Designed miniproteins, single chains, continued (4). Designs and how they scored, part 102

Each design is a single chain, and the fold is of that chain. pLDDT is the mean over its residues in the fold that is shown.

## One batch from the design tools (miniprotein)

Design m15541
Fold by ESMFold2-Fast:
Order: structure tokens, then C-alpha cells, then sequence
Structure m15541 (fold): chain A 114 residues (1-114)
């Protein structure tokens, strides 16, 4: 069905976004991390109209997560620029990246149930 193909594309998009986010985080590339989250969010907005109402609610959770993650990275970047504390900024990025990846994994499991 169309909905099954949309589910597969949503899961694939989460997995690809996780990999790209982790790669950017390993390089401490905050601009790339923000770009990855924004491009992913745009793709979910494009997929949403083809999803059933239950899957649309999960897509909204993904978009919200990606918006919050990108905003948090922008805050860390601003804080690093003001304080010069690169070490603490890198620690905060690792914590945020790990939390975001765990939320993506939970959302994948939620999608599999619908």
C-alpha cells in the first residue's frame, strides 16, 4: 500500500539522518549538524501528506525533535563563541547527539507499531 511505502521511506530517512548527524558530530561540525536536521525536517514535511493520520502524528514528533535539536546546537554554538569553552561545548554536543539518536530509535519502534 502507499502507507507501507511511506512508512519504509520515513524509517529510511530517520536512519540516514542519524548516520549523517553522527558523522557531523564526530567532526564537531555544528553547521553540518544543523543543515542535516533542517534538510531531514523538510523531507518529513514533504512525506507527511501521503501518510495516514496515525503516521502523520509520529512525523510531527520527528519534525519537532529535529527543530529542537537544531535550536539546541545553535545555542551551543552561540555559547562556545561567547565563552571560548570548546571542551564544554564538545561535551554538550555529545550529550545532545546521544539523546537525539535515542529518540530517533524510539520513534522508529513507534512507526513499526502503526
Amino acid sequence: SINEKVKEEVIKTIEETKEKLLEAAKNNDMDEMIKVEKESSKKFEELKPYANPELQKIIDKIINLENLTSQSIEMIKTWEKKTGDKELAEIQLRILTNATVQEYDKLIEEIKKV
Scores: mean pLDDT 91

Design m15542
Fold by ESMFold2-Fast:
Structure m15542 (fold): chain A 80 residues (1-80)
Amino acid sequence: MEEKKKYFEEVVKLSKEAGEEMRRIKADTDAEIARLQAEGDASTPEQKAEFDARANQVRAEATQRMKEISDEADKKAKEL
């Protein structure tokens, strides 16, 4: 019973650390998207499309990175 408790404690720790890293990535991504949108709004309609495309790329890359962090945490938990 003791070993099972230690396993769950380590899993909770890994989940917390992954969650904190994902929150940081989200904050950084939101700030970058806001900058790109502001530059797009100040630009011509054609240039705004380029900034919107870049913002979508940044969002997609952040989503993939957060998935990788979640998957890595799950892998580490399975190795315990």
Scores: mean pLDDT 80

Design m15543
Fold by ESMFold2-Fast:
Structure m15543 (fold): chain A 97 residues (1-97)
Amino acid sequence: GAMVEKLLKEAEEEIARAERALAAGDLETALRHLERALRLIEEAIKIASPEQIPRIKELLERLKALAMEVLAASEDHDLILRAIGLLLRVIGLLFDL
C-alpha cells in the first residue's frame, strides 16, 4: 500500500546518502544511513504484499553490497562490528523472503 511505497522510497533515499558518504570516504556516516535504510525496510516487510517483495530484495542486495564495502574499508573495531551486524541482518531477511 501507500505506506510501503513511502517506507521503500525513504529507504532508497538513505541508501543514496550512504553511497555519497562512501564516495567521500565517510564510513561512519555511510553506516548510519545504511542502518536507517534497514530499519525502514524491516518496517516495510511487516506490511508488504507479495508483489512488493522483489523491490525489497533489490534494496536488501544494495544494502548488502554497501555494507560489504564499509566492512572492507573499515579499520575501526566498532565500525567493523556494526557493519558485520548489519550484513548478518540483511542476509537473514534475504533468506526469509
Scores: mean pLDDT 90

Design m15544
Fold by ESMFold2-Fast:
Structure m15544 (fold): chain A 59 residues (1-59)
Amino acid sequence: MPSLEQINRYFRELSDIVADYVAARQRAAPSDWPALDAEMQQRINALHQQWQAQLQAQQ
């Protein structure tokens, strides 16, 4: 089971990814938004995989 510290780190990193995405979208042309959407998904997926690996190691 994840610790409160691990949950806190996960949400902090997730928040940073979302903030970066919002900032990038505000600066980008609408034609670039699909690429930014894909980048955000890749970053979230990487964070999720890292977190899942930590959970599996604890089980």
Scores: mean pLDDT 80

Design m15545
Fold by ESMFold2-Fast:
Structure m15545 (fold): chain A 86 residues (1-86)
Amino acid sequence: MSEEIKKIGEEARKIAKEFFENPTDELYEKLVELSKKYYELLIKMAQERGDEKAIETAKDIYEFTLELIKRAYENVRARRAAQAAA
């Protein structure tokens, strides 16, 4: 794994932890942006190798990851809003 990918993954884990402890729009946006950077690097590495299957797989996993992050964000926000209203 490249040093850059390791660094982005490490930062993404840190932001994810902060997000689940205190969900904010800023942390959600940062998590989405870090995910984009991570998968852009994976796709670039696959392109440099000429590995079309790896490019396709990385794109599919990226879209799935974004959906999971969005769903988690909506669920956490809804729960906190309900708790604040009660």
Scores: mean pLDDT 77

Design m15546
Fold by ESMFold2-Fast:
Structure m15546 (fold): chain A 85 residues (1-85)
Amino acid sequence: MVQDALDTMDRTIELLDKYAKEFRSKGLLDLAKRLEELRKRVEELRDKIREYAETDPEKFEEYLLEFGRVLQEFLDLRREFNRLL
């Protein structure tokens, strides 16, 4: 359901913000910036999904696939962070 996707995106935005702050506190400024860029992308995708979910199922699917790619980038950044600690 559209609401389940939006709820997942909202939780993802919260997690990205939390990790960006943690990375900044540890002096990992480049990683923090990359997380902030991912957060912005999720916010943009969330807004697009809210706009198009009821009117354009094809765009909705494209935005969900892009969200999946953002999640993969986030997982890659978390692995990179764990290697630095």
Scores: mean pLDDT 81

Design m15547
Fold by ESMFold2-Fast:
Structure m15547 (fold): chain A 67 residues (1-67)
Amino acid sequence: SEEQRALVRAFLEQANLSLKPETPALEALVADLPPSAQPVSAAYLRALVAMDPERNRALLEALDALE
């Protein structure tokens, strides 16, 4: 969804700026989600954290290229 795309981009941008994707930062992003979307989007963000750094970088580049 558009919301998930925006959250993924924000998360990857923070990670790309050498901000480690630690639990406190992830929970801050989750807190900004609309209440109705929080369970699904939180699980999505946590799953994304489990991906390798190279994949996360490629996703950020793809998001920027498609704008």
Scores: mean pLDDT 52

Design m15548
Fold by ESMFold2-Fast:
Structure m15548 (fold): chain A 80 residues (1-80)
Amino acid sequence: SKEFWEKVIKSAEDALELLKKAQKELSPEKYKELAEKLIKDMEEVIELAEKENAPQELIDKLKELLKKAKELVKEYEEKL
């Protein structure tokens, strides 16, 4: 249902906020572990959304959140 995929987007938004906060709370090594896991989970969710024919607008939003997560992690790593 569309409602289900909207909840999935909310979870992805919460994961992005967690990644931002984790930069101040975790060591670089632990941050990397968390970031790799969350990015992998988001990629798998997008694949599932595409296979299940989720609304395109919701798939696009998930892809934008994944892009933001990858950019956030890259910017953090470039500062190390």
Scores: mean pLDDT 86

Design m15549
Fold by ESMFold2-Fast:
Structure m15549 (fold): chain A 93 residues (1-93)
Amino acid sequence: MTPRQRGEQANRLIGQGGRHIIQAQRYIDTYQQTGDQSYRDQAISHIDQAEGTINQVQNIDMSGLPQDVVDTINNSISTHRGNIDSLRQRIDS
């Protein structure tokens, strides 16, 4: 893959991770309203999928990308990691 293609792949995976985080939030909210364990299980699945996509981003070689692009990707990873940690805490509460 070219550096540009690797950057585009990183952005797609970050987008996928963000969508899983949003789905996990919705399932946690529904679980807290209903007490139905199936929504808790679905939230955990989406959190795990979000973590998986972020791990894939971290394995992408950023060599040859502009520093601004690398910084943006790293900031997105940090933000998603924080959101994942917050969601895991909410499930355990």
Scores: mean pLDDT 89

Design m15550
Fold by ESMFold2-Fast:
Structure m15550 (fold): chain A 71 residues (1-71)
Amino acid sequence: SLEREYASLRVLVESYDRLIAQNPVSPEARELVERLKALADEIIERGPVDREKLIAEMDRLHRRFLELLLE
């Protein structure tokens, strides 16, 4: 369900927010988490409108965040 997907999205973003609060990370990584939060809110507010495009953008930002975290 959409509600379950949104709940999972929020949990993922909150987990990354906690991770960067507890560990030293680059300013770029912090900015990416804020962009992911904004995008998650956009997906929730817009519902099914542009959902595929917004999820693709979120996947791109999430992948970049993981790359920075591994450095």
Scores: mean pLDDT 71

Design m15551
Fold by ESMFold2-Fast:
Structure m15551 (fold): chain A 77 residues (1-77)
Amino acid sequence: SLEERFEELLREAEELLKQVTDPKVRLEAEIKIGMALIYYGVSKLVSDPAEREALLEKAIEILEEAIKMLKEYLEKS
């Protein structure tokens, strides 16, 4: 499910974030993760299945962006 995928990506993002010591990179990642969590939270308040799915997909997209940024940083450091 999209919820299971979001939870898996959230765990990956949190694990990668633990490896980053740079305060600016950490802050940028935390902002993206926070935004993803907001979309995920709003998805639970929406009764329309199509709207819920769209919000979950957006949450996943933002989380994938955070993961990509963190991986790129770790590869260059």
Scores: mean pLDDT 88

Design m15552
Fold by ESMFold2-Fast:
Structure m15552 (fold): chain A 80 residues (1-80)
Amino acid sequence: MLSEEEKEQLGILERILHEAVSLYLAGELSLEEAEELFRERARAAGLPESLIEEGLRVFREFVAELEANPELVVEPAPLK
C-alpha cells in the first residue's frame, strides 16, 4: 500500500491532470499548453519528476485515444 504522503501526492496529481484535460477538451488550451500547465502546477506542488512524467504519459495516451476515436471528442454546439 502507498504511504499517506504518497496518496496525498497522487490526489494532487489527479486534480492537476483533470484540470489540464478539462481545459484542453474545452478548447481553452492547446495540447502543448495543457501539458505545460500540468508540468508547472505539479512541480509547484512539489511532486517528484517520476510522478509528473507518469501523469504526462497518461494524459498523452488519453489524447491519442480520443484522436484515434473521434466519436469520443465532444465539440461545443456551433453558434446559431
Scores: mean pLDDT 73

Design m15553
Fold by ESMFold2-Fast:
Structure m15553 (fold): chain A 67 residues (1-67)
Amino acid sequence: RVDAFLALPPAEQGEAVREARERLGLSQRELARAAGLSVATIRRIEAGAPVSRATAQRIVDALERAR
């Protein structure tokens, strides 16, 4: 999962996070809390900022736990 996510361009990574979060009914704050990240970090990622593997793994794991 995380490898497939990291294969996407940053803009598509941001869209994928936003779509997955919205499908689960999560706010940016709720995803940030679940991933152990700041809300500002989630906002930047959804806006297309580059993501490290470690940060991507935390987001993917948080989204998987929230389903």
Scores: mean pLDDT 80

Design m15554
Fold by ESMFold2-Fast:
Structure m15554 (fold): chain A 74 residues (1-74)
Amino acid sequence: SSIRQQALQLIGQVISSTTDENVIKKAVKAAKAISSGNDKETAEKLFELSKALEEAGWNEQAKQFKELGKKLSK
């Protein structure tokens, strides 16, 4: 649950800091997956968000979500 709470906090920071529609769309999908309680689906959506962030040039944030996704896929 602490990993999910960290992911939600970081998603909130990303949404408040960008106007990139693709990043926002992937962030919303990740937040919905966290709300479902399914760790595998959450990890998959965090990896999708990480890729969208890399494409937008947010490399440090992308790395953070990739690490959280890895922790949930254990």
Scores: mean pLDDT 85

Design m15555
Fold by ESMFold2-Fast:
Structure m15555 (fold): chain A 96 residues (1-96)
Amino acid sequence: TVEKELEEAKKRYDETVEQAKALGNKDIVDELDKWLKERIKKAEERSPYLAIELYRLGTEMLKAIVDNPENAKKIADRYKKYLDVLWAEEERRLAA
């Protein structure tokens, strides 16, 4: 069910946040987590599918930052653009 997929996506994201913080990336992870959670809260009000996609992309973003912390800001900016595209596409889909 979509509810189970959302629960699993949220769990994987939260585990990734904890891992990234443990590896010494606390400040940037805290900023990105706050940014993403503000968007996810709004997404959950519109579409559980959008919320699932935001959690999944957030997880990939944090994994990419953990793998290459020297480029954390560039990685974050790239993923933020992808998240904005997903948001706009889902809003367009719901408006149709």
Scores: mean pLDDT 80

Design m15556
Fold by ESMFold2-Fast:
Structure m15556 (fold): chain A 87 residues (1-87)
Amino acid sequence: MSLRERIEAVLDEVWAAEAPKLSPEDRRQLRTWIAMVRYIAETARSPEELRAQLDTLWAALAPTLSPRVQAVVRRILARVYEVLDAA
């Protein structure tokens, strides 16, 4: 399984587990954030570039997310970083 496929699997798993528990607005925020992470995972040329772009995305957007979506996104980032550290 490629690094991108492993990241996509993490995103799909977290969405399936968390989206039904979220308000419609929180689901929109999470869906938008997941779409941006997928784009970064598809376009990054190295694991190092991917990590740097995810760190930049989190720093820029975390303050705009609800506390509940922030908690879900932090779990996604932790799992993605585990995948990157294993690569």
Scores: mean pLDDT 84

Design m15557
Fold by ESMFold2-Fast:
Structure m15557 (fold): chain A 87 residues (1-87)
Amino acid sequence: AKVTIEVEALSETTAKVTVKVGKGFAASLPGVDPSGDKSATLIVEFKSAEDKEKAAELAKQAAEAINAGDYEKAAALEEEFASLVKR
């Protein structure tokens, strides 16, 4: 099973984030439902254009951490990502 996180820029501060999880993934992951092929898409507004660029890099690192089985690192990267989102 493989997790892919895609970040597509829509504007300077807005991006479309898509998380895809491959079939047969049975592990419990923070925020991920492992029952079969799943995808979740959301539109995120960031605090700045710089934060959007940083968030894209964090998303890539989080996906790699999940694929490597380092869920603690993935959770920390996801928390950092969330801190860049405008609330």
Scores: mean pLDDT 69

Design m15558
Fold by ESMFold2-Fast:
Structure m15558 (fold): chain A 100 residues (1-100)
Amino acid sequence: DVVLTPEERAELAPAYARFQEIMNEIQSTLSEEEQKALQERLDEVYEANKDAPPVERFRAVLEELLEFVREKVKDKELVERFEEAARELLRTFERVYARQ
């Protein structure tokens, strides 16, 4: 877990909320088997990058999530909304982390 100050969490909160909203919508379209497969893929990428800097680890996990969404989600508009929210979250995380 990345330890953030209350101020850093406040800056991330809108981007994170937007990302979670869209992620919940995507998860509602996935089967239980697809949800399990996604979690296993994310866990493997996280473990492979456990010694990487927080920003690099977050980027690796997010890229795997984006690849899964592109492969499994048929609603292209939902995929585009997710990609936009994911890029905004990553950009905000990188900006906040750069201040540390």
Scores: mean pLDDT 80

Design m15559
Fold by ESMFold2-Fast:
Structure m15559 (fold): chain A 70 residues (1-70)
Amino acid sequence: SMMEEIAERIKEAGRAGDLEKATELVTEASKTDEGTLAAVRAYIELADEGDEKGAEVIREAGTIGGRLAR
């Protein structure tokens, strides 16, 4: 699904430690409620997989995106 694709792209940016790309993807996703849920899902899935550093990248991206978008 499109939401699963968005979540996977965000997870890949998190795994790579690419804060700039993660911020771009999370900011774009957060324009809709469904995209916001996909970003939250990406965070939860990385944390569940044991990638604490990747999960942190997504959390920080969400904080930055919130300041830029709201």
Scores: mean pLDDT 81

Design m15560
Fold by ESMFold2-Fast:
Structure m15560 (fold): chain A 76 residues (1-76)
Amino acid sequence: SNAERAKKIAEKAAEIANSEDPFDREVGYAFIEIVVGISLAQGDLDAARAALESAIEKTKDNPELRKHLEDGLAAL
């Protein structure tokens, strides 16, 4: 399903976003935004929710990103 695919991609993106390397961290942020954005553009709220929930769960040391993702989830 699109939700399972979005979850898997978002989990990988969140792993990259947890990197100590600034470049990898930024790449991870960009991929999370892309997965959520595409899901919303397609009207697939289940996929967008799955991506956001997975990214929130995997986000460790970035309170600003976590809040942004939580606000996005609350808006669904």
Scores: mean pLDDT 80

Design m15561
Fold by ESMFold2-Fast:
Order: structure tokens, then sequence, then C-alpha cells
Structure m15561 (fold): chain A 74 residues (1-74)
């Protein structure tokens, strides 16, 4: 159970850190891809409830959009 909480928080924390700091596009793409893969892992083999998986995916996509918009303004 504790490992699931860590895996859920870690991708979001990395994205929030990327949003706060000016990161390069290539680095951001790697963070986003890792986060999406972790979420897919939790949903499929991790057995994360669909409701909770949806909530995490929505938060992930929202952070990704904010970071992408910040990069596009450059």
Amino acid sequence: MEEYERLKKEPLEKLEEALENKVKREELEKIVEEARRTLEFLRTVGGLPEEEAKELEEKLEELVKKIEEKLKKE
C-alpha cells in the first residue's frame, strides 16, 4: 500500500517541480513519459482502482498542459 502512495505522488511531484523551475523541453518530455508509464503500470499491473486512476490521470494531464503552455510562450 505504501509503495502505491509513493508511486502516485512521485510523478506529480516531479511535474510540479518542472512547472516551478525552467526545464528544457527534452527533459520535460522524459519526465512526462515516465509519469505516464508509471500511471499505466499502476492502472494495469498495480491494480489501482479505475476511479483513482482517472483522478491521477486528470491531475497529470493538467500539470502537463500548464508546463507545455509555459514552454510554448518561449
Scores: mean pLDDT 73

Design m15562
Fold by ESMFold2-Fast:
Order: C-alpha cells, then structure tokens, then sequence
Structure m15562 (fold): chain A 74 residues (1-74)
C-alpha cells in the first residue's frame, strides 16, 4: 500500500507539471491573440493551444500508466 501511495504521488507530480506547463502556454497564446492582428493572433493561439494540449495529454498518459502499474502490483 505504501508503494502504491508513492507511485500515486509520482503520477500527481507529473500531472501537476503538465498542467502548469500547458496552462502557461495557453495563457501565452491568449495574450498574443489579444495583442496581435486577428489572423496572426488566431494562428499563434492555435499553435500554442495545440502544443499545450499535447503536453497535457502526454503527462496524463504517463500518470495513468504509473497508476495502472502500481494498482496491478497491489
């Protein structure tokens, strides 16, 4: 049980980092959207949004893998 709790905490830290990183990219994209001409702002916001989603999904997948492996040993 203690080992499972440690793995869950590891997964939580991975998710936390992915959420923070994706949130920073999302904010940056939105600020550029507000500052730039519509076409340039839309393009950059989309690019930052797609990168943010990729980072979040990769972190989520890794966290799910860690939790699943920990539960299989429980």
Amino acid sequence: KEEVERKIEEAREILRRSILESSELTLKGMLLYMKLEKEEGEKLMKEYSEEANRIFEEGKKEAERIIKEAKEKE
Scores: mean pLDDT 81

Design m15563
Fold by ESMFold2-Fast:
Structure m15563 (fold): chain A 61 residues (1-61)
Amino acid sequence: GSEEANKAGAGAAAGGGNGAENGKLARDYMHQGDGEKGSEYAKKAGGVGAESGAKAARRAA
């Protein structure tokens, strides 16, 4: 429900901020065709915000 989504969003905002930054770097490197560096930054995003950060990066790309 919306309450569960709101609680998840509040927690994700704190962890997702850092994850989002790493996700942007991952996307930029993948866009340049540098999948190795893109994967490294995607892993960092995954360490902060786990699946949420990784999925956000995928949708942003």
Scores: mean pLDDT 61

Design m15564
Fold by ESMFold2-Fast:
Structure m15564 (fold): chain A 63 residues (1-63)
Amino acid sequence: SKQEKIDELVRKAVEEARRSGTREEQLRIFRKLADELYKLGFSDEEIALALQRVADEIRRLEA
């Protein structure tokens, strides 16, 4: 399903960000996630929500 695909890509992005130590790396991860979701036909709103989920999870892990 669409939800399963978003969850998969969000989880992958969070895992990559957790291994990352730089802001440069985090920005690349966000851009890659946005591009992948766009190619899969997700809306701008769905992409924005997915990026927010990754950002929130990263902040939680850095706390």
Scores: mean pLDDT 83

Design m15565
Fold by ESMFold2-Fast:
Structure m15565 (fold): chain A 77 residues (1-77)
Amino acid sequence: MTKEEKAEKAIEEVKKWVENSGVRPDQPKVKLTITTKTGKKYEFEFYNRDFAEFLKQWLEANKEELGIEKIELKEVP
């Protein structure tokens, strides 16, 4: 499996986790941006900041294996 294929598979799993994370109306909306080593960017909006922080930490820990170059998390105004 190529690094690009691993990154795409990881993105699909992240999408599923985001869809299942639930909405937290008491928390600010956040945007998670994942940049692959091929330069492709994927953005996910979270209505659950605690889960987004956990996911960012997990992705950072595994970014080399998943073919991810950069992970960014920011609050959306």
Scores: mean pLDDT 76

Design m15566
Fold by ESMFold2-Fast:
Structure m15566 (fold): chain A 65 residues (1-65)
Amino acid sequence: MEEAEAILKRIEELKKKASADQQRTLDTAAEFLQSALADESNSPEGKKLALEWAQKTIDTIEKAL
């Protein structure tokens, strides 16, 4: 999905500017999102929640930069 690709690219960009602790948080968000999207048994609702959670994490780190 295009939205997931945009989020993952933003995570990579933020990791270049982020502290070690922020990078770990971003890595966790990327892993969670990728896992949720790769799981075909996951509901559309579950995938949407994973996207929203990843976006929230990005927004929080962007405000700290």
Scores: mean pLDDT 79

Design m15567
Fold by ESMFold2-Fast:
Structure m15567 (fold): chain A 92 residues (1-92)
Amino acid sequence: SLAEVAREFAEEVRAALDKHNRNTPYHDKLIDRTVARIETEARSPAEVIREIEKLVSNIALMSQLFEGYVDQDLVEELLRIVERTKRRVEAL
């Protein structure tokens, strides 16, 4: 289901943030809100893809605003997670 794909995506994003020592309560809040929106509001694969892309963009923007730079290794890993998630969504 789209909700299961969203939960798997959230777990992979959290793992990437933890690996790069970037996970904060603010990130957890953003991830939880994204999963909740997908579970309650998403009606199509395209809407799920939009929400996951928006989350990664928000994480990158937060790094730029609060750290003054973007962690390229983290962003590249998050983009790989997005591409894997898109393939899962397309398989539904």
Scores: mean pLDDT 81

Design m15568
Fold by ESMFold2-Fast:
Structure m15568 (fold): chain A 95 residues (1-95)
Amino acid sequence: MSPSVELLIELVAIYTVYSVRGKLDEMRKEIRELLRKNGITLTDEELDHLIESLGQHVQGYLQQEKLTWEDLQTLINSFESDEEAIKWIKEQLKT
């Protein structure tokens, strides 16, 4: 997998799990740190735009797979930790 596709998958997974669990501040922090580790520094406005784009990617995936947001919430909330849920979403997006 290309580094850019791998980064996008990681960002989508973090966005999805924390959004489902209502941890929006933690989501912003984790996304910002992941981007920083990849040499990308965003302003708050640029980060807001990226988060909106990640949400659109998730909605597109749900539409393609004929899943609802409620289905996704049920699946993600079955995991004990955010870390386990993120790992699971990453594996789904790689297939």
Scores: mean pLDDT 81

Design m15569
Fold by ESMFold2-Fast:
Structure m15569 (fold): chain A 70 residues (1-70)
Amino acid sequence: SMEEVEKIVEETKKKIEEAIEKGESIDKILEIIHEAEEKLRELGAPQEVIQKAVDELREFAKKKLEEYKK
């Protein structure tokens, strides 16, 4: 369901923020996003929904990385 998709996205955003706060590598952040993509695929989400979620997570990570640099 879309509710389950949103929950995965929200939980993944928390993991990304924690990883950035701890100073983990960009490769680790990308791994977290990849794990979320796999979970969404296993959930049976349409490819369009998976792509939008991944794009949202990448954009979130980018914004948070810029915030922690400043």
Scores: mean pLDDT 83

Design m15570
Fold by ESMFold2-Fast:
Structure m15570 (fold): chain A 88 residues (1-88)
Amino acid sequence: ELEELARELGRLVEETLRRLAAGESIAELEERARELEERLRELAAREPEAVARALRRLEARAAEAAAELPVLSEEEKEKLREIAEKLR
């Protein structure tokens, strides 16, 4: 289940970043993200290290993609690039 849930979260993050790049609403994706995060929180209580590793990989990938979003300030983009580099 953890592997499946992590895959769903990864897809959701990528979809969210694509919509943000296009200037589209992400409200529906935000709601879905909250539901998936709640499920991950339950799994984290059982398998904290595995969940932590999966989330760090997702964070690095999300930060890399987010750094290319045109709606972010230059300072925000630079910070995201820094975070992505640290999480690698």
Scores: mean pLDDT 67

Design m15571
Fold by ESMFold2-Fast:
Structure m15571 (fold): chain A 105 residues (1-105)
Amino acid sequence: MRVEELIKRAEELRANATPEGRAVYDRLEAQLKGLAESENGKLLAVGARVETRLDAQGRPLRRLEVAFVYEKNGTYYGTKIVFDSRGEALEMETYIDDATLYKPK
């Protein structure tokens, strides 16, 4: 995934967030904004959404998807994480200095 696509995904998660997802991205936004300000960086996007799907046995399976991107010293840092219903990370993808935003010297 490109950082631009991750920014778009974070914005989509934020726009479609349930109250639980909003609580997650509000906390992340506060933390990441503080980190960015301490490092002369900038928070670009953050979003989180909870979804409920049925497992193979028809039982509710809750997942939390989180995505955020911030810039620090000309480098872009993005993360997408999916958590299961117990808060265990199922997927974690970290993106640093995506090729579409990186201009080789």
Scores: mean pLDDT 71

Design m15572
Fold by ESMFold2-Fast:
Structure m15572 (fold): chain A 69 residues (1-69)
Amino acid sequence: GDVERGGKLFAALGLGMTEGGVGPPAETLAKLFEPEEIIRGIPGTPWPDFSGRLSEQQRADLAAYLRTL
């Protein structure tokens, strides 16, 4: 995965701490869960499953970026 492309994808999906975002901040989740778990959705939270909406390359890029948080 590519961290720069992952960061751009993260911003485009609105996954940062923006007003009206869904669930807890991604930075908080990245401290508790692996990037792949965040992308697939976390049971018991309002965090959505993005895996079916992203290509394999987009998932790899996003996971690389999430590991930097």
Scores: mean pLDDT 66

Design m15573
Fold by ESMFold2-Fast:
Structure m15573 (fold): chain A 84 residues (1-84)
Amino acid sequence: MEKVPMRVKMKIVDGKPEIVGIEEIDATEEEAEKLKDKGVSSAEVLESLEELEEKAKEAGELAIKHGAKDGDTVYFYGFMLKES
């Protein structure tokens, strides 16, 4: 089982984070940490796609609490456990 860095792209619509894309990043854990340091949401190790989506929406809601508005794009970076 391998940790795969994932990017969840969300757009704020009617005060809610809407997932508009989920992408596997061709990046190492170190590279994903660098993306996190650029003011994107926290990276966590997640066991399922459903958990990744749930955590991404939580991060989007937190971004709204911290001033994100309708039309804003929010990125969540997390690690997903993938069976290889």
Scores: mean pLDDT 68

Design m15574
Fold by ESMFold2-Fast:
Structure m15574 (fold): chain A 71 residues (1-71)
Amino acid sequence: MELSPEMMEILKETSKRLHELIEQGASKEELLKVVEEGRERMLKAAKTEEERRFAENLGEMMKKDIEELAA
């Protein structure tokens, strides 16, 4: 899957922020907020249907993983 440099940068920033927050013991609510913000940023940056679908799918997967970890 080919992502624009802008999409890749947003993905890297979101992943790095999530990793840092997890290491700091951040709340589930804070983690979910970061995921949602990253998803919205990627959707706004998406120029193709593939990039838009990638942003939606990745956001849902990350949200599910966080919800399962806190269950």
Scores: mean pLDDT 78

Design m15575
Fold by ESMFold2-Fast:
Structure m15575 (fold): chain A 95 residues (1-95)
Amino acid sequence: SQRQRAIDTISKNTNISTIQSQLTYDFMSGSDQSTIQQIFHQLGVSDSIFNNFINGDMSSYQQMIQMGISIQTLGSFAKWSGNNVLYQQIYDQID
C-alpha cells in the first residue's frame, strides 16, 4: 500500500527532503502522535518544539522553517494537530 511504502521510506532514509515527501496529511491522520513525534525527531525537531507547535505556538513554526522543514509539511502537521488558525495561514501562503 502507499502507506506501507511511506513507512518503509521514512524508516530507511536519513534525507530530510525524502522523509518530508512522505509526511502528507493522509499519512499523519492514520498515525498516532508518538509515531509522528518520532518522525519529526528524525527530522531534527526537538520534543519541546513539537509540543509547542501542537499547542499553537507560532515561534515553533518559525523555528521549523529555519531548520529546513517545508511549508507543505508544516501545513499537513498544523491540519493534523487541529491548529486551524496556523493551517489557514499556511494554506493562504501556498495557494
Scores: mean pLDDT 76

